# Ledger of designs, part 42: designed miniproteins, single chains, continued (5)

Each design is a single chain, and the fold is of that chain. pLDDT is the mean over its residues in the fold that is shown.

## One batch from the design tools (miniprotein)

Design m17437
Fold by ESMFold2-Fast:
Order: C-alpha cells, then structure tokens, then sequence
Structure m17437 (fold): chain A 79 residues (1-79)
C-alpha cells in the first residue's frame, strides 16, 4: 500500500544522524518527521551539515512541503 517516507541525513559533532518520518498520509508522515526533529533538537546535538534527503511518496506535490520543511530546519539551526 502507498505510504509517505521522509529521511534526512545530518552531520553532527557526534557523527551522522538519520531522521525518519512515515505515514499513510502526508500529514501523518510530516507529524512523524516533526516528532523525530523535535526529539533530536531536545537532545541538544550540534548540526554541522545536511548530507542528504531521501523521499518516497505517491504524490509529487509533497515535494513542495519537504522543501519548506528543509528551509525551516536550516533556519532553526542558524538561530
């Protein structure tokens, strides 16, 4: 069955980290991914770079949402 999958690969001072979000809908996958990001930020790790995105979806319009999320994450890291 179709599902949304988001993977973000980060370089941190402690080494590489992979953040993952999954769901049957765009909203579920985004919520799962945001929860992973929030847990990562709460752990207080320093991000030194973004090394990759891996994305799987049944709908191409989800790419726009991913690009916005990437920009938001970069802004949070820069603050």
Amino acid sequence: MEEYLLELELETEAGPVRLVGRGRTQEEAAASFRASVAAFEAAGQTVTGVTGWRFRHPDKEYDEHIKKMEAEIKEEIAK
Scores: mean pLDDT 69

Design m17438
Fold by ESMFold2-Fast:
Structure m17438 (fold): chain A 117 residues (1-117)
Amino acid sequence: MREAGELIEEGKELMKQKKYEEAVKKFEEAIRLARGVDPRLEAEALANLAIAYADLGKSKEAIELANRAVALAPDDLAIRGKAVGAVARALAVEKGLPITSENLVRLTPEALSLLPG
């Protein structure tokens, strides 16, 4: 599981550099390593992958991944926060809105309605 955690951190660094396609590969590998072994790390990788997919314009896939992340770690507020952020980004893309802090905050109630309660 150390390797999966390291891949998530590498993916997050690639996201900061806007290297979304390279970040996706890191998060997918982290999911592969964590699956069936560490549900929280799998959920964290899924939530970060959802953000990357939203930033790549893959809104439907981003929303699906965010839902799966919350389902694996329903009581983890950090993972829920990342999932909400991913869905808000996906909604911004679907509506043709720029991904700005203002637009993401405005879309937060709609994003929350699309995630498990």
Scores: mean pLDDT 87

Design m17439
Fold by ESMFold2-Fast:
Structure m17439 (fold): chain A 90 residues (1-90)
Amino acid sequence: SAELQALTEELKKLSEEELRERAARLRARAVPAVEAYLERTGKEFTAELRAQVERVVSGSVEQALSEKDKEVRAEKLAKLEVDIRALERA
């Protein structure tokens, strides 16, 4: 998608420290995004679902930051941000 391509380009320009900070902010946004989406759709945000979201997002961030290829690293983090933004808009 155009959004994924634009975010990948932006993230590729970041230093390793800036990329780690961006990833930490994405991790912090994920749980509130899911909680707000479920509240809007009338669904319960259970403790089990919260723990699952935290595990999935933490795993995705860790996997992305462990990538040695800067392009692949940026693309994986960009995809996570696109998914979070989609939840925030839904």
Scores: mean pLDDT 86

Design m17440
Fold by ESMFold2-Fast:
Structure m17440 (fold): chain A 94 residues (1-94)
Amino acid sequence: VRLGPLREPVELLREAERLAEEGIRNRDRELLEQAIRLAQQTIATTQAAAAPLLDDVAQHGVTPGNRGLVELVQEILERAKEIIARVEARLKEL
């Protein structure tokens, strides 16, 4: 699937999820801290990559042409925030 400007955000999100899962499994503080940093980077990169899409939505509204990308942006941001919350809770227990 061609993700265009959202390819990098999706790859960063997958790596953040991998680091979070590995860090939780191994009780590895360093991996958990890396997961938070990468999830935060995912949010920032997604917001930057989504700027032209948000301009299109501002001018034309949500259309069949941009709806899938808008939904993907929202999913990436929600998942990244969920990773941060989950990992922060686990770090507090270490």
Scores: mean pLDDT 84

Design m17441
Fold by ESMFold2-Fast:
Structure m17441 (fold): chain A 72 residues (1-72)
Amino acid sequence: EQIEFDVKLALALIGYTLAKKYPELDIDFLERTLEVAREALEMARRIGAPQSDIDLLEEIIKEVEELLEKAK
């Protein structure tokens, strides 16, 4: 599960970074990024990941949700 968490955390961070840099990204990309970030956060809480990883995922989720609201 740790490897799966690390992969999802990396994917969420990549998606978030691209979303912040390229505001013209489509809604499907934003929705997929949000899904991965939420899955990573659930795993983080289950496996007892560092608080810094949890805080990062919560920030990613909040920012991507805000971008999705603007895109709708």
Scores: mean pLDDT 80

Design m17442
Fold by ESMFold2-Fast:
Structure m17442 (fold): chain A 106 residues (1-106)
Amino acid sequence: VSKEELEKEINDSLVTMSSTVAKLGALKSSKDKLVQDLDKQIEKAKKLKEKAEKEGNKKAAELFDKAIEYFKKAKKYAQEGNIKEAAKYYSKGMGLYTEGLNLLKK
């Protein structure tokens, strides 16, 4: 193995490591954004639950409470990097959130 071949192998390895670190940073950023979006949805659902309770709409309040539980589960899975399960629970939470909104308009 020549000194020139060793220098090239070291440089190629450093470039590959830099690319991998950048990809890991992008994945972390995407996960952090998903967690932030889930926190915002939990806050919105809490405010709508309080509104439903004040209006005496117990059924809508219960739907928002269940939506909050599913958003919290989605957040835990997102923090663990389990995006598939996070998406599944987020979808379930949004379904209940939408049903609660429809009941508030009735």
Scores: mean pLDDT 76

Design m17443
Fold by ESMFold2-Fast:
Structure m17443 (fold): chain A 98 residues (1-98)
Amino acid sequence: EEGVIEIIRGIADLVRLAAENTEEPKSESEKIAKGVFETFYNSVKKRLEKAGLTFNSPEELALAYERLLVEEAQKRGMISPETAEKILKEIDKELEKL
C-alpha cells in the first residue's frame, strides 16, 4: 500500500510543479518545461473530463487527478478502502481551501 501511495503523491507533486511553472519561457530549458507541462496538462485534463470532473485552477486539477488515482488504486485492490478514505479526506480538505 505505502509504495502505491508514494507513487500517487509523487505524480501529484509533478502536476503541482508543472502547474507552478506558468511564467513566460525565456530560455530553451524553460520552453521545454512549458511544452512538457502542456502535454501533461492535456493528458490529465482528458482523463478528468472522461471521469466527468471539472476544475478551475492548476492546483484544483492536481488535487482532482490525485483523487482519481487514489480511487483507481482502491478499485484495483492496490490500497485498502480505509487507506483510500483517509487520503481522499485529506485531498477534499485541501480542495475546500481553494
Scores: mean pLDDT 72

Design m17444
Fold by ESMFold2-Fast:
Structure m17444 (fold): chain A 61 residues (1-61)
Amino acid sequence: SENLEQSLKDSEAGVEAAREALERMRAELRDEPWDEEVRHRISAAATKAATEAIKKVEEKE
């Protein structure tokens, strides 16, 4: 069974993964501007991935 510390670790891991994904996408978009359509798609995908990770963490808590 999960204790408070284990739940906190799971939440932290999820948030950390979301932060890293967003930071990586932000860096890629900053370093080399891609065409408008590609940038839009990448941004949308990154946002979706981050939202999904956060949602999983919140549902578990």
Scores: mean pLDDT 66

Design m17445
Fold by ESMFold2-Fast:
Structure m17445 (fold): chain A 100 residues (1-100)
Amino acid sequence: SPSVLENMEAFTKKHLDEETAKLVVEAVRKILEAKSNEELKEIVEEFAKKLKELLDEQSQKILDLMTDSIIRAAETKSLEEAKEQAVKALALFVTEVADR
């Protein structure tokens, strides 16, 4: 089966423009490589700022909700559980933001 990163790349490219898709895929890659909950939080906050520059107001609100969910997971869960919740939240974000 494809890796989580390969699945997220294929899914994101199908639903988002190339620039936004590349940024989401890079965020997932860095999230999976994070060595601590603190690093995971820093990655999520940095990519949320970059993504907001590419998104309309409604999509920014969805991103804020997903970002808040990931930060709470990083503060309350193990690193591996927080990473799983972060990938799931980003997949949900892609679904909600998809222009359909």
Scores: mean pLDDT 84

Design m17446
Fold by ESMFold2-Fast:
Parts: structure tokens; C-alpha cells; sequence
Structure m17446 (fold): chain A 82 residues (1-82)
């Protein structure tokens, strides 16, 4: 079965694709789903990676809400490298 980290990265990739297509609402939905999965996993192994992922996802969500797509993509790319 894919790990929580692999599932989160898949959702982040889908959010990135939605942003590139101009589907901001769909991108926000994927980012929120990734955040919820990480919230369930914070008490397990790789806690530091989960915290860094949540921080970048939150920054990406705020960037999308502000209409800063370039900044949102930067934070998604940072999360994908964790």
C-alpha cells in the first residue's frame, strides 16, 4: 500500500496540475485533502517531515487564495522534494 507521504505527494501533484489548468477551487480541494491526511499522521514516525509538509501546504493554500499562482507552485514543489 502507498505510504501517507506517497498519498500526500500524489495529491500535491494533482493540485499542481489543477493550478496549471486554472482550476483554483480544485487545487485548493487537493491541498486541503493532503493537509487532512498529514494531520492524521503527525503522531507517527517522520513527524518533522509531516510538519514541513503541512507548513508548505498552508503557504500554498494562502498563495492560491491571494491569486499568487507562482508562489503556490513554489511551495508545492518544496513539499514534493521532502
Amino acid sequence: MPSVLEQVKQLLQEAKEALLEGNLEEALNYLEQAKELLSSAVIKKDKLKAVELVENINLAIEAVKEGDIDLALEHIDKALKI
Scores: mean pLDDT 80

Design m17447
Fold by ESMFold2-Fast:
Structure m17447 (fold): chain A 77 residues (1-77)
Amino acid sequence: MDRRQKAIGESSAAFADAFAALAIEQMRKNPEKAAEYLAKVRQLGDAMKPIGDASEEAQKALDAAVARVEATYAEIQ
């Protein structure tokens, strides 16, 4: 597909990874808010779905980011 769409997908995936890492850090610092951070990461995943649809690499990175936050939530609860 177009290189521009792929580059946007890669940048968006990197942003999702950074957001997930920040969410995980906040969940570990404030376990009481863990459910809120999980919900926010899921909302971000939904909002970025059109980018995932345009890039398989972005879709995999988004799925991995959400999975990491979900795993951290399961650890904290």
Scores: mean pLDDT 74

Design m17448
Fold by ESMFold2-Fast:
Structure m17448 (fold): chain A 91 residues (1-91)
Amino acid sequence: MEYMEKIEKVLELLLEYARKVGSERDVELVKEAIEKFKEGSLEDGVLPLLEAAEASENPELSELLRKVADLLRQGKYDEAIKLLEEAIKKV
């Protein structure tokens, strides 16, 4: 259960970051990626986040999406949370 709570926190912070730095289209792309990620297995689910990174016109958001996807694939949820919280503070 704590494991699932950490994943949910990562997804919440990722959407918050997208809302602060991205366009309305970027926010929609991130929302779609999060929903697809929640529907898949953790190992396979990072692909929607990488697709959102490729489709985004914001290079900072694209880079963060790729880093978060890599951390989630590795099971490094606490590092992903810290990365997102620090990124949000800088906006």
Scores: mean pLDDT 79

Design m17449
Fold by ESMFold2-Fast:
Structure m17449 (fold): chain A 110 residues (1-110)
Amino acid sequence: SLQELLEELLELTRELRELARQALDYVPDVLRAIGLLLRVIGIEIELEYLQKNGATVEELLKLAKELLDIAEELLAMLEANPEAPEELVARVRELLERLKELLKKLEEML
């Protein structure tokens, strides 16, 4: 259901927020990483609003695409640093795969 997809997207957004926070210790461009973290927080706030007030497939698809772009940028930044923990990089990759599957489900509802 759309409600279940919203809940999953919100969970993924909260996971990415924590991963982005952890990444601050491992990225040379800290200001760019802070910018990504703030964007994730903005998406979380918007999703919480939509959870209470109702969401459309198009709104969730837009936010999921924005979250995917952020996660891909974060992964690229972490992969550029050989000192980044492999576990952290693996968690971001896993989250990216889950986001891609969620996006596919949302696109199939259009």
Scores: mean pLDDT 90

Design m17450
Fold by ESMFold2-Fast:
Structure m17450 (fold): chain A 60 residues (1-60)
Amino acid sequence: SSEEILRATIETFRRLSDLVDDYLRRLQASSPEQHPEVREEYDKRVEEVRKEYQERLKKI
């Protein structure tokens, strides 16, 4: 339903927003040499959230 799609979208947006906040905190806490690893973990988490979102949409 359109309500389920909207809810899934809002929840996904919130999770992505939280990941950005976590990423920025990790960057501030890490050395420049660690930034590629921090970015890689961030990209991995974003991809997981996007895959979960697509799977949720398939079930609606």
Scores: mean pLDDT 87

Design m17451
Fold by ESMFold2-Fast:
Structure m17451 (fold): chain A 71 residues (1-71)
Amino acid sequence: MEARFLELAERAKSDPENHRLYAALAMALGLESGPFESDREQGLRDAERHRDEVERQLARARAAAAEAAAA
């Protein structure tokens, strides 16, 4: 599970357009302050636009973790 999110974060920060998505992913993961203070406010605005996608990524990761634990 954690490796999955790290992979998504690495992908996001490697892409200039997805640079802000990295902050949005950190916020969605429940990180209180976020790792990047400079991108925090901009990341929040991008999170609003990418909220649905971020939620889908979280739901998929949690579903995969549940399946791995049960089956």
Scores: mean pLDDT 55

Design m17452
Fold by ESMFold2-Fast:
Structure m17452 (fold): chain A 86 residues (1-86)
Amino acid sequence: SEEEAREIVKRFEESSQLLKEYVGTLPPTPENIELLRRALEHLEGLTEKVLPVLEKESPELAERFRKIAEETKQFLREEIARMEAE
């Protein structure tokens, strides 16, 4: 439903903000680099699964979800690179 689609996008936006905050507290250890790589992989899989469902309900909500996902993936890639440089 459109209501469920809106809730999915809202929760995803909230979760992405919490993830960024949490990642910012992590020390640059091999364990944390591996954790972020797994988070990136899971986010890619989640995006591939969720986008077709959102497009069916609302193309605009799907686009918002896609934008949040891409911004969050880019943040994770940059944090991984930063940690690997230390």
Scores: mean pLDDT 87

Design m17453
Fold by ESMFold2-Fast:
Structure m17453 (fold): chain A 70 residues (1-70)
Amino acid sequence: SEEAVKALRAAAEAAAEGDLVTAAMGLYEASQVAPPEISEKARELARRALAGADPAEIAREATELAQQVE
C-alpha cells in the first residue's frame, strides 16, 4: 500500500538521522496498514529500534521493507 511505503520511507529517513524513536513510530504506523508479513517485520523492527539497535541497520531494513510493499 502507498501509505505503508510512505511510513516505511519516513522511518528509514528518521533512523538514518539517528532518531530511533521517530523511526519506531513510523514502523509501527506502517505495521497497521501493510500486508501481514510486512506488518510483522515492521513491528519487530520497531521493537529493535526502541531497544537501541544500530540506526544504520534500522534504516537499511526499513528501506528494504518499503521496496517489498506494492
Scores: mean pLDDT 86

Design m17454
Fold by ESMFold2-Fast:
Structure m17454 (fold): chain A 60 residues (1-60)
Amino acid sequence: SVSAGRLIGRHAAAHSADRDSAVARANEMIETVAKDRKLTPEQVAEMRRAAFAVIDAAFP
């Protein structure tokens, strides 16, 4: 969900030194959630977009 993506993005940004590390962390978290919740590719893409929007706002 968008809400879950935003939470993942905020967590990744808070625990990463740079944008590339935050993106890698967010992708790892999204992969885990997708596997555990059996998300569709569309749901994964939505969650990823939401997470990356948060990361982009945190890193110039």
Scores: mean pLDDT 85

Design m17455
Fold by ESMFold2-Fast:
Structure m17455 (fold): chain A 103 residues (1-103)
Amino acid sequence: SAAMERQLEIVREAIERIREIEPEWEIEVRREGETFTVRITDPDTGKVFEASSRDAVEALREAVEAVIKHLEESFPGDPEVEERIAKIREVMAEAEEEAARAS
């Protein structure tokens, strides 16, 4: 599907930008039928955060927000962590805007 391929392109571009901010994060995207699954592994704890959606950008957003919540709880008030979270949220906002334009 052209729509599904466009969503995957947006997600892959967002992942590459996130890797520039967090080069140690392992980020995987899988498609099973009409469902996209995003899996992010936190390098510090080995914890895995996974989200699934029929919208690839939504799956990425949910997985990213789960990791962000974990970082905020694990490193409260750390300015380097807060800066990285802000950059990641900017990447996600741009990806969501691009997905909205592609509809």
Scores: mean pLDDT 84

Design m17456
Fold by ESMFold2-Fast:
Structure m17456 (fold): chain A 109 residues (1-109)
Amino acid sequence: AADAARRAAFDEEAAFARIRIVAELLGLEEEEVKRLLENAKKAGGSLPEEEREEAIKNITEGILNPDDEELKEKAKKALERIAEKATPVEITTILGEALARAGAARAAA
C-alpha cells in the first residue's frame, strides 16, 4: 500500500511538472493551469495511438508558433483533453515527447 501510494504520488508530480512547463510555454493563465492539474488527479486511461500522436503534434505546433492563435488554441485544447483523459504516466510521456520535438525543431532553426 505505501509503495503503491509513493509511486502514484511520484507519477502525479512528474505529470504536474510537465503540465506546468507546457502551460507556461503556451501562455496559459494560473486559473487554467489549476484546472488542468485538478483534471490530471482523476483516474484516466491510455489513449489510442492516433489520439496521442495528434495531441503531441498539436502541442508541439502551439509551442513552436506562439504568435499563431489558431495553433495555440489547438495546443490548449489538446493539453486539456490529455489532462482529462490520460493517466499521469501517459501525460508525462505525451508532454515529454511534445517538448522533445519542440526542442529539436528550435535547435535545427
Scores: mean pLDDT 80

Design m17457
Fold by ESMFold2-Fast:
Structure m17457 (fold): chain A 109 residues (1-109)
Amino acid sequence: SMVIPRLIGLALRAIGLEEDYRDNKAAVEIAQQLLEAAMALLRGDFEGAAEALEKAIELLEKHGAELPQDALKGLLAMAKGILEVARELGAERVAELAEKLIQVIEEKL
């Protein structure tokens, strides 16, 4: 599978989550961090991707209880997509952070 089309698909999914949950500030902020992670991976900026995932994890730990279950499922699908791409690119720290993000989301489902 081509990495670039998958990252573009992840970015579009993040934008969709921002639009679907615009009234939920926490959901919008988390979706924005996942969009930045996908865009950073598109640029080959693994440090920027890791920083965005760390911010997403922090926001989810603080505000995850405010998210509807369907928003959490959308974020889970995105986190799994980021993990797959990070593993294919050999971005070890990004993959570890995506795995942690998946775990935190699953704990709130």
Scores: mean pLDDT 85

Design m17458
Fold by ESMFold2-Fast:
Structure m17458 (fold): chain A 85 residues (1-85)
Amino acid sequence: SKKIKDIRDGISGGALELYRAYRYDSKARSAILDVLNKIQKAKTLEDILKVREDVKEQAKKETDPVVKQALETLGNYIDKRLEES
């Protein structure tokens, strides 16, 4: 679906910008890249919603404050892109 592709591409773009922002934190970058890879493989809205839930759960369990903030920011960005659709 063109709509799903547009949502996925929008989220991927935001995740890449976030990845650039965390250029000096390899753990945060690794976490962002993992989410980016899952989003790029998403074929349905349900796939994107599952990635969003995974990100939120990972953020809740994360003890590193920098990585936690990166995951929370990414989760909020996914929510915003879904709301705009």
Scores: mean pLDDT 84

Design m17459
Fold by ESMFold2-Fast:
Structure m17459 (fold): chain A 78 residues (1-78)
Amino acid sequence: MEKVVEALRTLAEEGLGPVTKEALLEILREKGENLEEAQKELDEHSGEVERERDEELARLYREGVELLEKAKREALEK
């Protein structure tokens, strides 16, 4: 999951591409990251799987959006 934030950080550093959940997943896939690891972590919390999944995805999405918004502001400041 945290590798999603790293992918967003890479996007912010190399250039500001579109930020969507699909783009994040595709970057992870292209970098050869194993998305099944994240799926297994969610499966081990079967009691509240959906809530934990939503909260982790929301956190990563929020962090990624904030990173890109910060990069945009810094690029547009001048």
Scores: mean pLDDT 50

Design m17460
Fold by ESMFold2-Fast:
Structure m17460 (fold): chain A 61 residues (1-61)
Amino acid sequence: SMMDEVKEKVREILEEGYKKKEHTSKILQRAFDVLREAGLSSEEASEVVNEVALEFSKERK
C-alpha cells in the first residue's frame, strides 16, 4: 500500500543516514521532505516520520 511504501522509504532514509553518521535533524528533515513530495500533508508526514523514528530508535537500543 502507499502508506507501507512511504514508511519503508523513511526507514531506509533513517538507516542510511545513521550508518553514514549524518546529523539526526538532517536525516529527519530529509525523511519529512520525501513524504511531503509523495503527497502527504505536513501533519501526516510528521506523524509517519515520528512513528518510524520511534521504531528505529527502539531497535538501536
Scores: mean pLDDT 80

Design m17461
Fold by ESMFold2-Fast:
Structure m17461 (fold): chain A 60 residues (1-60)
Amino acid sequence: AATEAARAALEARLKEIGMDSLAPVLGESVLTGSLRLEDFEDTPKGQAIRATYRALLAAA
C-alpha cells in the first residue's frame, strides 16, 4: 500500500543521511504512532527526516 511505499522511501532517505540503522524502527513506529518524528526535531537530521516523510505522505 501507499504507506509501505512511503516507509521504503523514508528508509532510503535515512540511509542517504547516515541514519539507516534507525530506518526500520522509525518507519514502523511512525505508522503505528508509537514513536513520532517530533521526537527527532531537536536536530537538523530529525527535521529533514520529518519533512521528507510528511512530503511523501502528502503525495500519496
Scores: mean pLDDT 58

Design m17462
Fold by ESMFold2-Fast:
Structure m17462 (fold): chain A 103 residues (1-103)
Amino acid sequence: SQEELRKKALEELSKELNISLETAEEILKLLERALGKLTFEVGEDGEIYIYAEGTRSFMLLSDLIGLIKGAVDGKISQRELARYLGMSVSTVSEIINLVKKDS
């Protein structure tokens, strides 16, 4: 179900970014505000994919997590993350600050 997959995505975000479930939920809400309604699917590889209605595109959850980690660690810039995700630099900055606050 969508509810179960969303919960798994929140748990993976929380674990991999070392943040609370509440912070993971805030990150998903920021993504939904920027990219439109999110739906979750399991691929043939067993991985969770996020579909964003506003961009009409899929993103692998582990790729999203890797990109956020890269920006937190300074490996990629906030501007590069914003371009990869199709979001404003302002929204990306909010996401990175949420991760840094809890990590």
Scores: mean pLDDT 87

Design m17463
Fold by ESMFold2-Fast:
Structure m17463 (fold): chain A 61 residues (1-61)
Amino acid sequence: SLQDIQRELIMTGAEVGVLDLLLWMLKKSNSPQEEIDEVKKKREELERKRKELQKQLDKAK
């Protein structure tokens, strides 16, 4: 259970990193703001998940 939470936290962090790279690419290519906003929304959802997982891990200790 705790190991699963730790693994999920690591994977979620990696996904955030991929979205950061995608945001950089979209900005560099002068993509429409709506596309940038969609990626930002996905990133924020992953960051919220990451915080929730961290909170669960902290409470379990």
Scores: mean pLDDT 83

Design m17464
Fold by ESMFold2-Fast:
Structure m17464 (fold): chain A 87 residues (1-87)
Amino acid sequence: MEELKQEADEVLAEAARLISEVTKLIIDNKPSEEERQEAVKLIEKAAEVIGEIRRAMLNNDPDALREAIEKGRKVIEELKKFIEKLK
C-alpha cells in the first residue's frame, strides 16, 4: 500500500502541473473554441481521476488505487499530447 501511495502522490503532482501548463497555454496561444472545449474536458477528466485517487487512498483500497493510478497515467498522457499539439 505505501508503494502505491507514493505512485499516487507522483501522479497527483504531475497531473496538477500539467493542468496548470494547459491553462497557461490556453491563455497565451488564444486557441480555437474547439481547442478550449477539449482543454476543459481534459481538465474535468483529470479532476475526476484525482478525486478517485484520493478516495482510494483514504479508503486504503489497493485495488481501487491501482485502477485510479492507471486512469491518472492515461489522463497525464492525454494532457501531454494536448500540450504538444498547442506548442
Scores: mean pLDDT 83

Design m17465
Fold by ESMFold2-Fast:
Structure m17465 (fold): chain A 64 residues (1-64)
Amino acid sequence: SAAELKELIREHAIGLLKKIGESLGGTTEITQKGETTLIATITTADGTFVLELNLETGEITQLS
């Protein structure tokens, strides 16, 4: 179903954001903003990075 596909996409998106955080040597906290946006806060020894992922388009944008 469309709902099952949406949940699968979300799980894969969360996994991708966590993998990005791991590759930076950091810890990743993920929050959801509305229905379509994930915010990943990645904290490393060198600083904090904030990524936005759009669940409809798959685009990842660095906010800071």
Scores: mean pLDDT 85

Design m17466
Fold by ESMFold2-Fast:
Structure m17466 (fold): chain A 74 residues (1-74)
Amino acid sequence: SEKEKLIERALELSKKAVEIRRNHPNDSELVKLAIEVESLASLAIMHVYLDDLEGAEKAVKRAEELLKELEEKA
């Protein structure tokens, strides 16, 4: 379902952000950015549970954009 796909996308974003900050624990700016990605992924999952698929999609897209920035810094 669309809900399952959004949750899967959000969880994958969170996993990647966690891995990056664990590999760079002394880079405070990178850690902050990674935590922001994780927070947006959690927000997306909350929107799915509230049946707000539009809100979930917006949160996932924002998290994906920030993850790209995070990967470029790592």
Scores: mean pLDDT 87

Design m17467
Fold by ESMFold2-Fast:
Structure m17467 (fold): chain A 69 residues (1-69)
Amino acid sequence: MKEELKKTVIGLTKLVEEGVISYRQAADYIEKEFGIKVSPATVRRLARAVREGDEEELERLIEEIIKRN
């Protein structure tokens, strides 16, 4: 789950930056595929960690999301 979620977040971040999907659509996709409820604001935080190349922060946020669900 964690590794797959991380990979999915990275891919969704790229799609949002390319204007293909919104942060809300990315959040909905994560809920559908992983059963994990996230807000669009949380997806924006994840996307920022991906853009900054901060793998430690990305992993920390993913663990926090999993623990909440």
Scores: mean pLDDT 81

Design m17468
Fold by ESMFold2-Fast:
Structure m17468 (fold): chain A 77 residues (1-77)
Amino acid sequence: MSFPPTNVPVLNSIKDIKIGMDEVEVTEGVKKGGGSAEYLGIKDGNKVYRVTFADGSQALVYVSTETGKVVKVEPIS
């Protein structure tokens, strides 16, 4: 690639969060979609975020402390 992408995507639903996404793409992307991302702490070497979308849907997002990338997404029903 001639240059790295600098734009954060808009995340409106759990399906928009992909394994391998950067931590900043998740936290700022959910915020751009009218939602919120709450940092809960570290579990098993992963940062855990509770993301809430504008429609009230929620998920736990696990970000590797080693790579800064999403490794797991768990919908909260």
Scores: mean pLDDT 80

Design m17469
Fold by ESMFold2-Fast:
Structure m17469 (fold): chain A 99 residues (1-99)
Amino acid sequence: KEEELKKEIERLKEQKKKLVEESKKLLSSVFDEKERKELWEKIESGKDVLETLKELKKTNPEKAEALFQASVLYGVAKIVEAVIETIKKREKEKEERKK
């Protein structure tokens, strides 16, 4: 039933939102506002995150752990987003393949 599919998409959207919020919360626990903004930009772009993790692991293991966990949660959120987009594309293809 179409209602079941809409319900699953909504559930996945809420899971993605929770993962992003938990990622940001982890950064907020150990980083100041300026650090969080710079690190979040790196996480979203996927650039320099590994370099930053390596440097933090040497100087502040607690901050390194928080950045690692936040990056993992954001990565899972991106996987959930990809699943949602795949479901949407599949439904659009079904509409285009009508007799």
Scores: mean pLDDT 79

Design m17470
Fold by ESMFold2-Fast:
Structure m17470 (fold): chain A 79 residues (1-79)
Amino acid sequence: SMEEELTKKGQEIVDELRREVEAARQAGDAEKLREVAERAVAEMLKIMSDSSMGGAKEATRLAQLAGEARRAARELEAA
C-alpha cells in the first residue's frame, strides 16, 4: 500500500508537470518551460535520493519531461 501510494504520488507529479509544459508551450513562455524543467529535475533527484521508495519509472519520466521542456524552450528562443 505504501509503495502504491508513493507510485501514485510520483505519477500525479508527472501528470501535473506535463500539463504545465503543454500550457507553457501554447503560451510561448520559454522562461516557464525552463522553470518546469528545473522542477522536474528536482523531483527526479528526490526520488533517486531514496532507494527505498522505488519510483525508477517515475524518475525516468521526469527526466524525459525535463528534456522535452528544455527543447521546447530552445525552439521558442530560436524563433
Scores: mean pLDDT 78

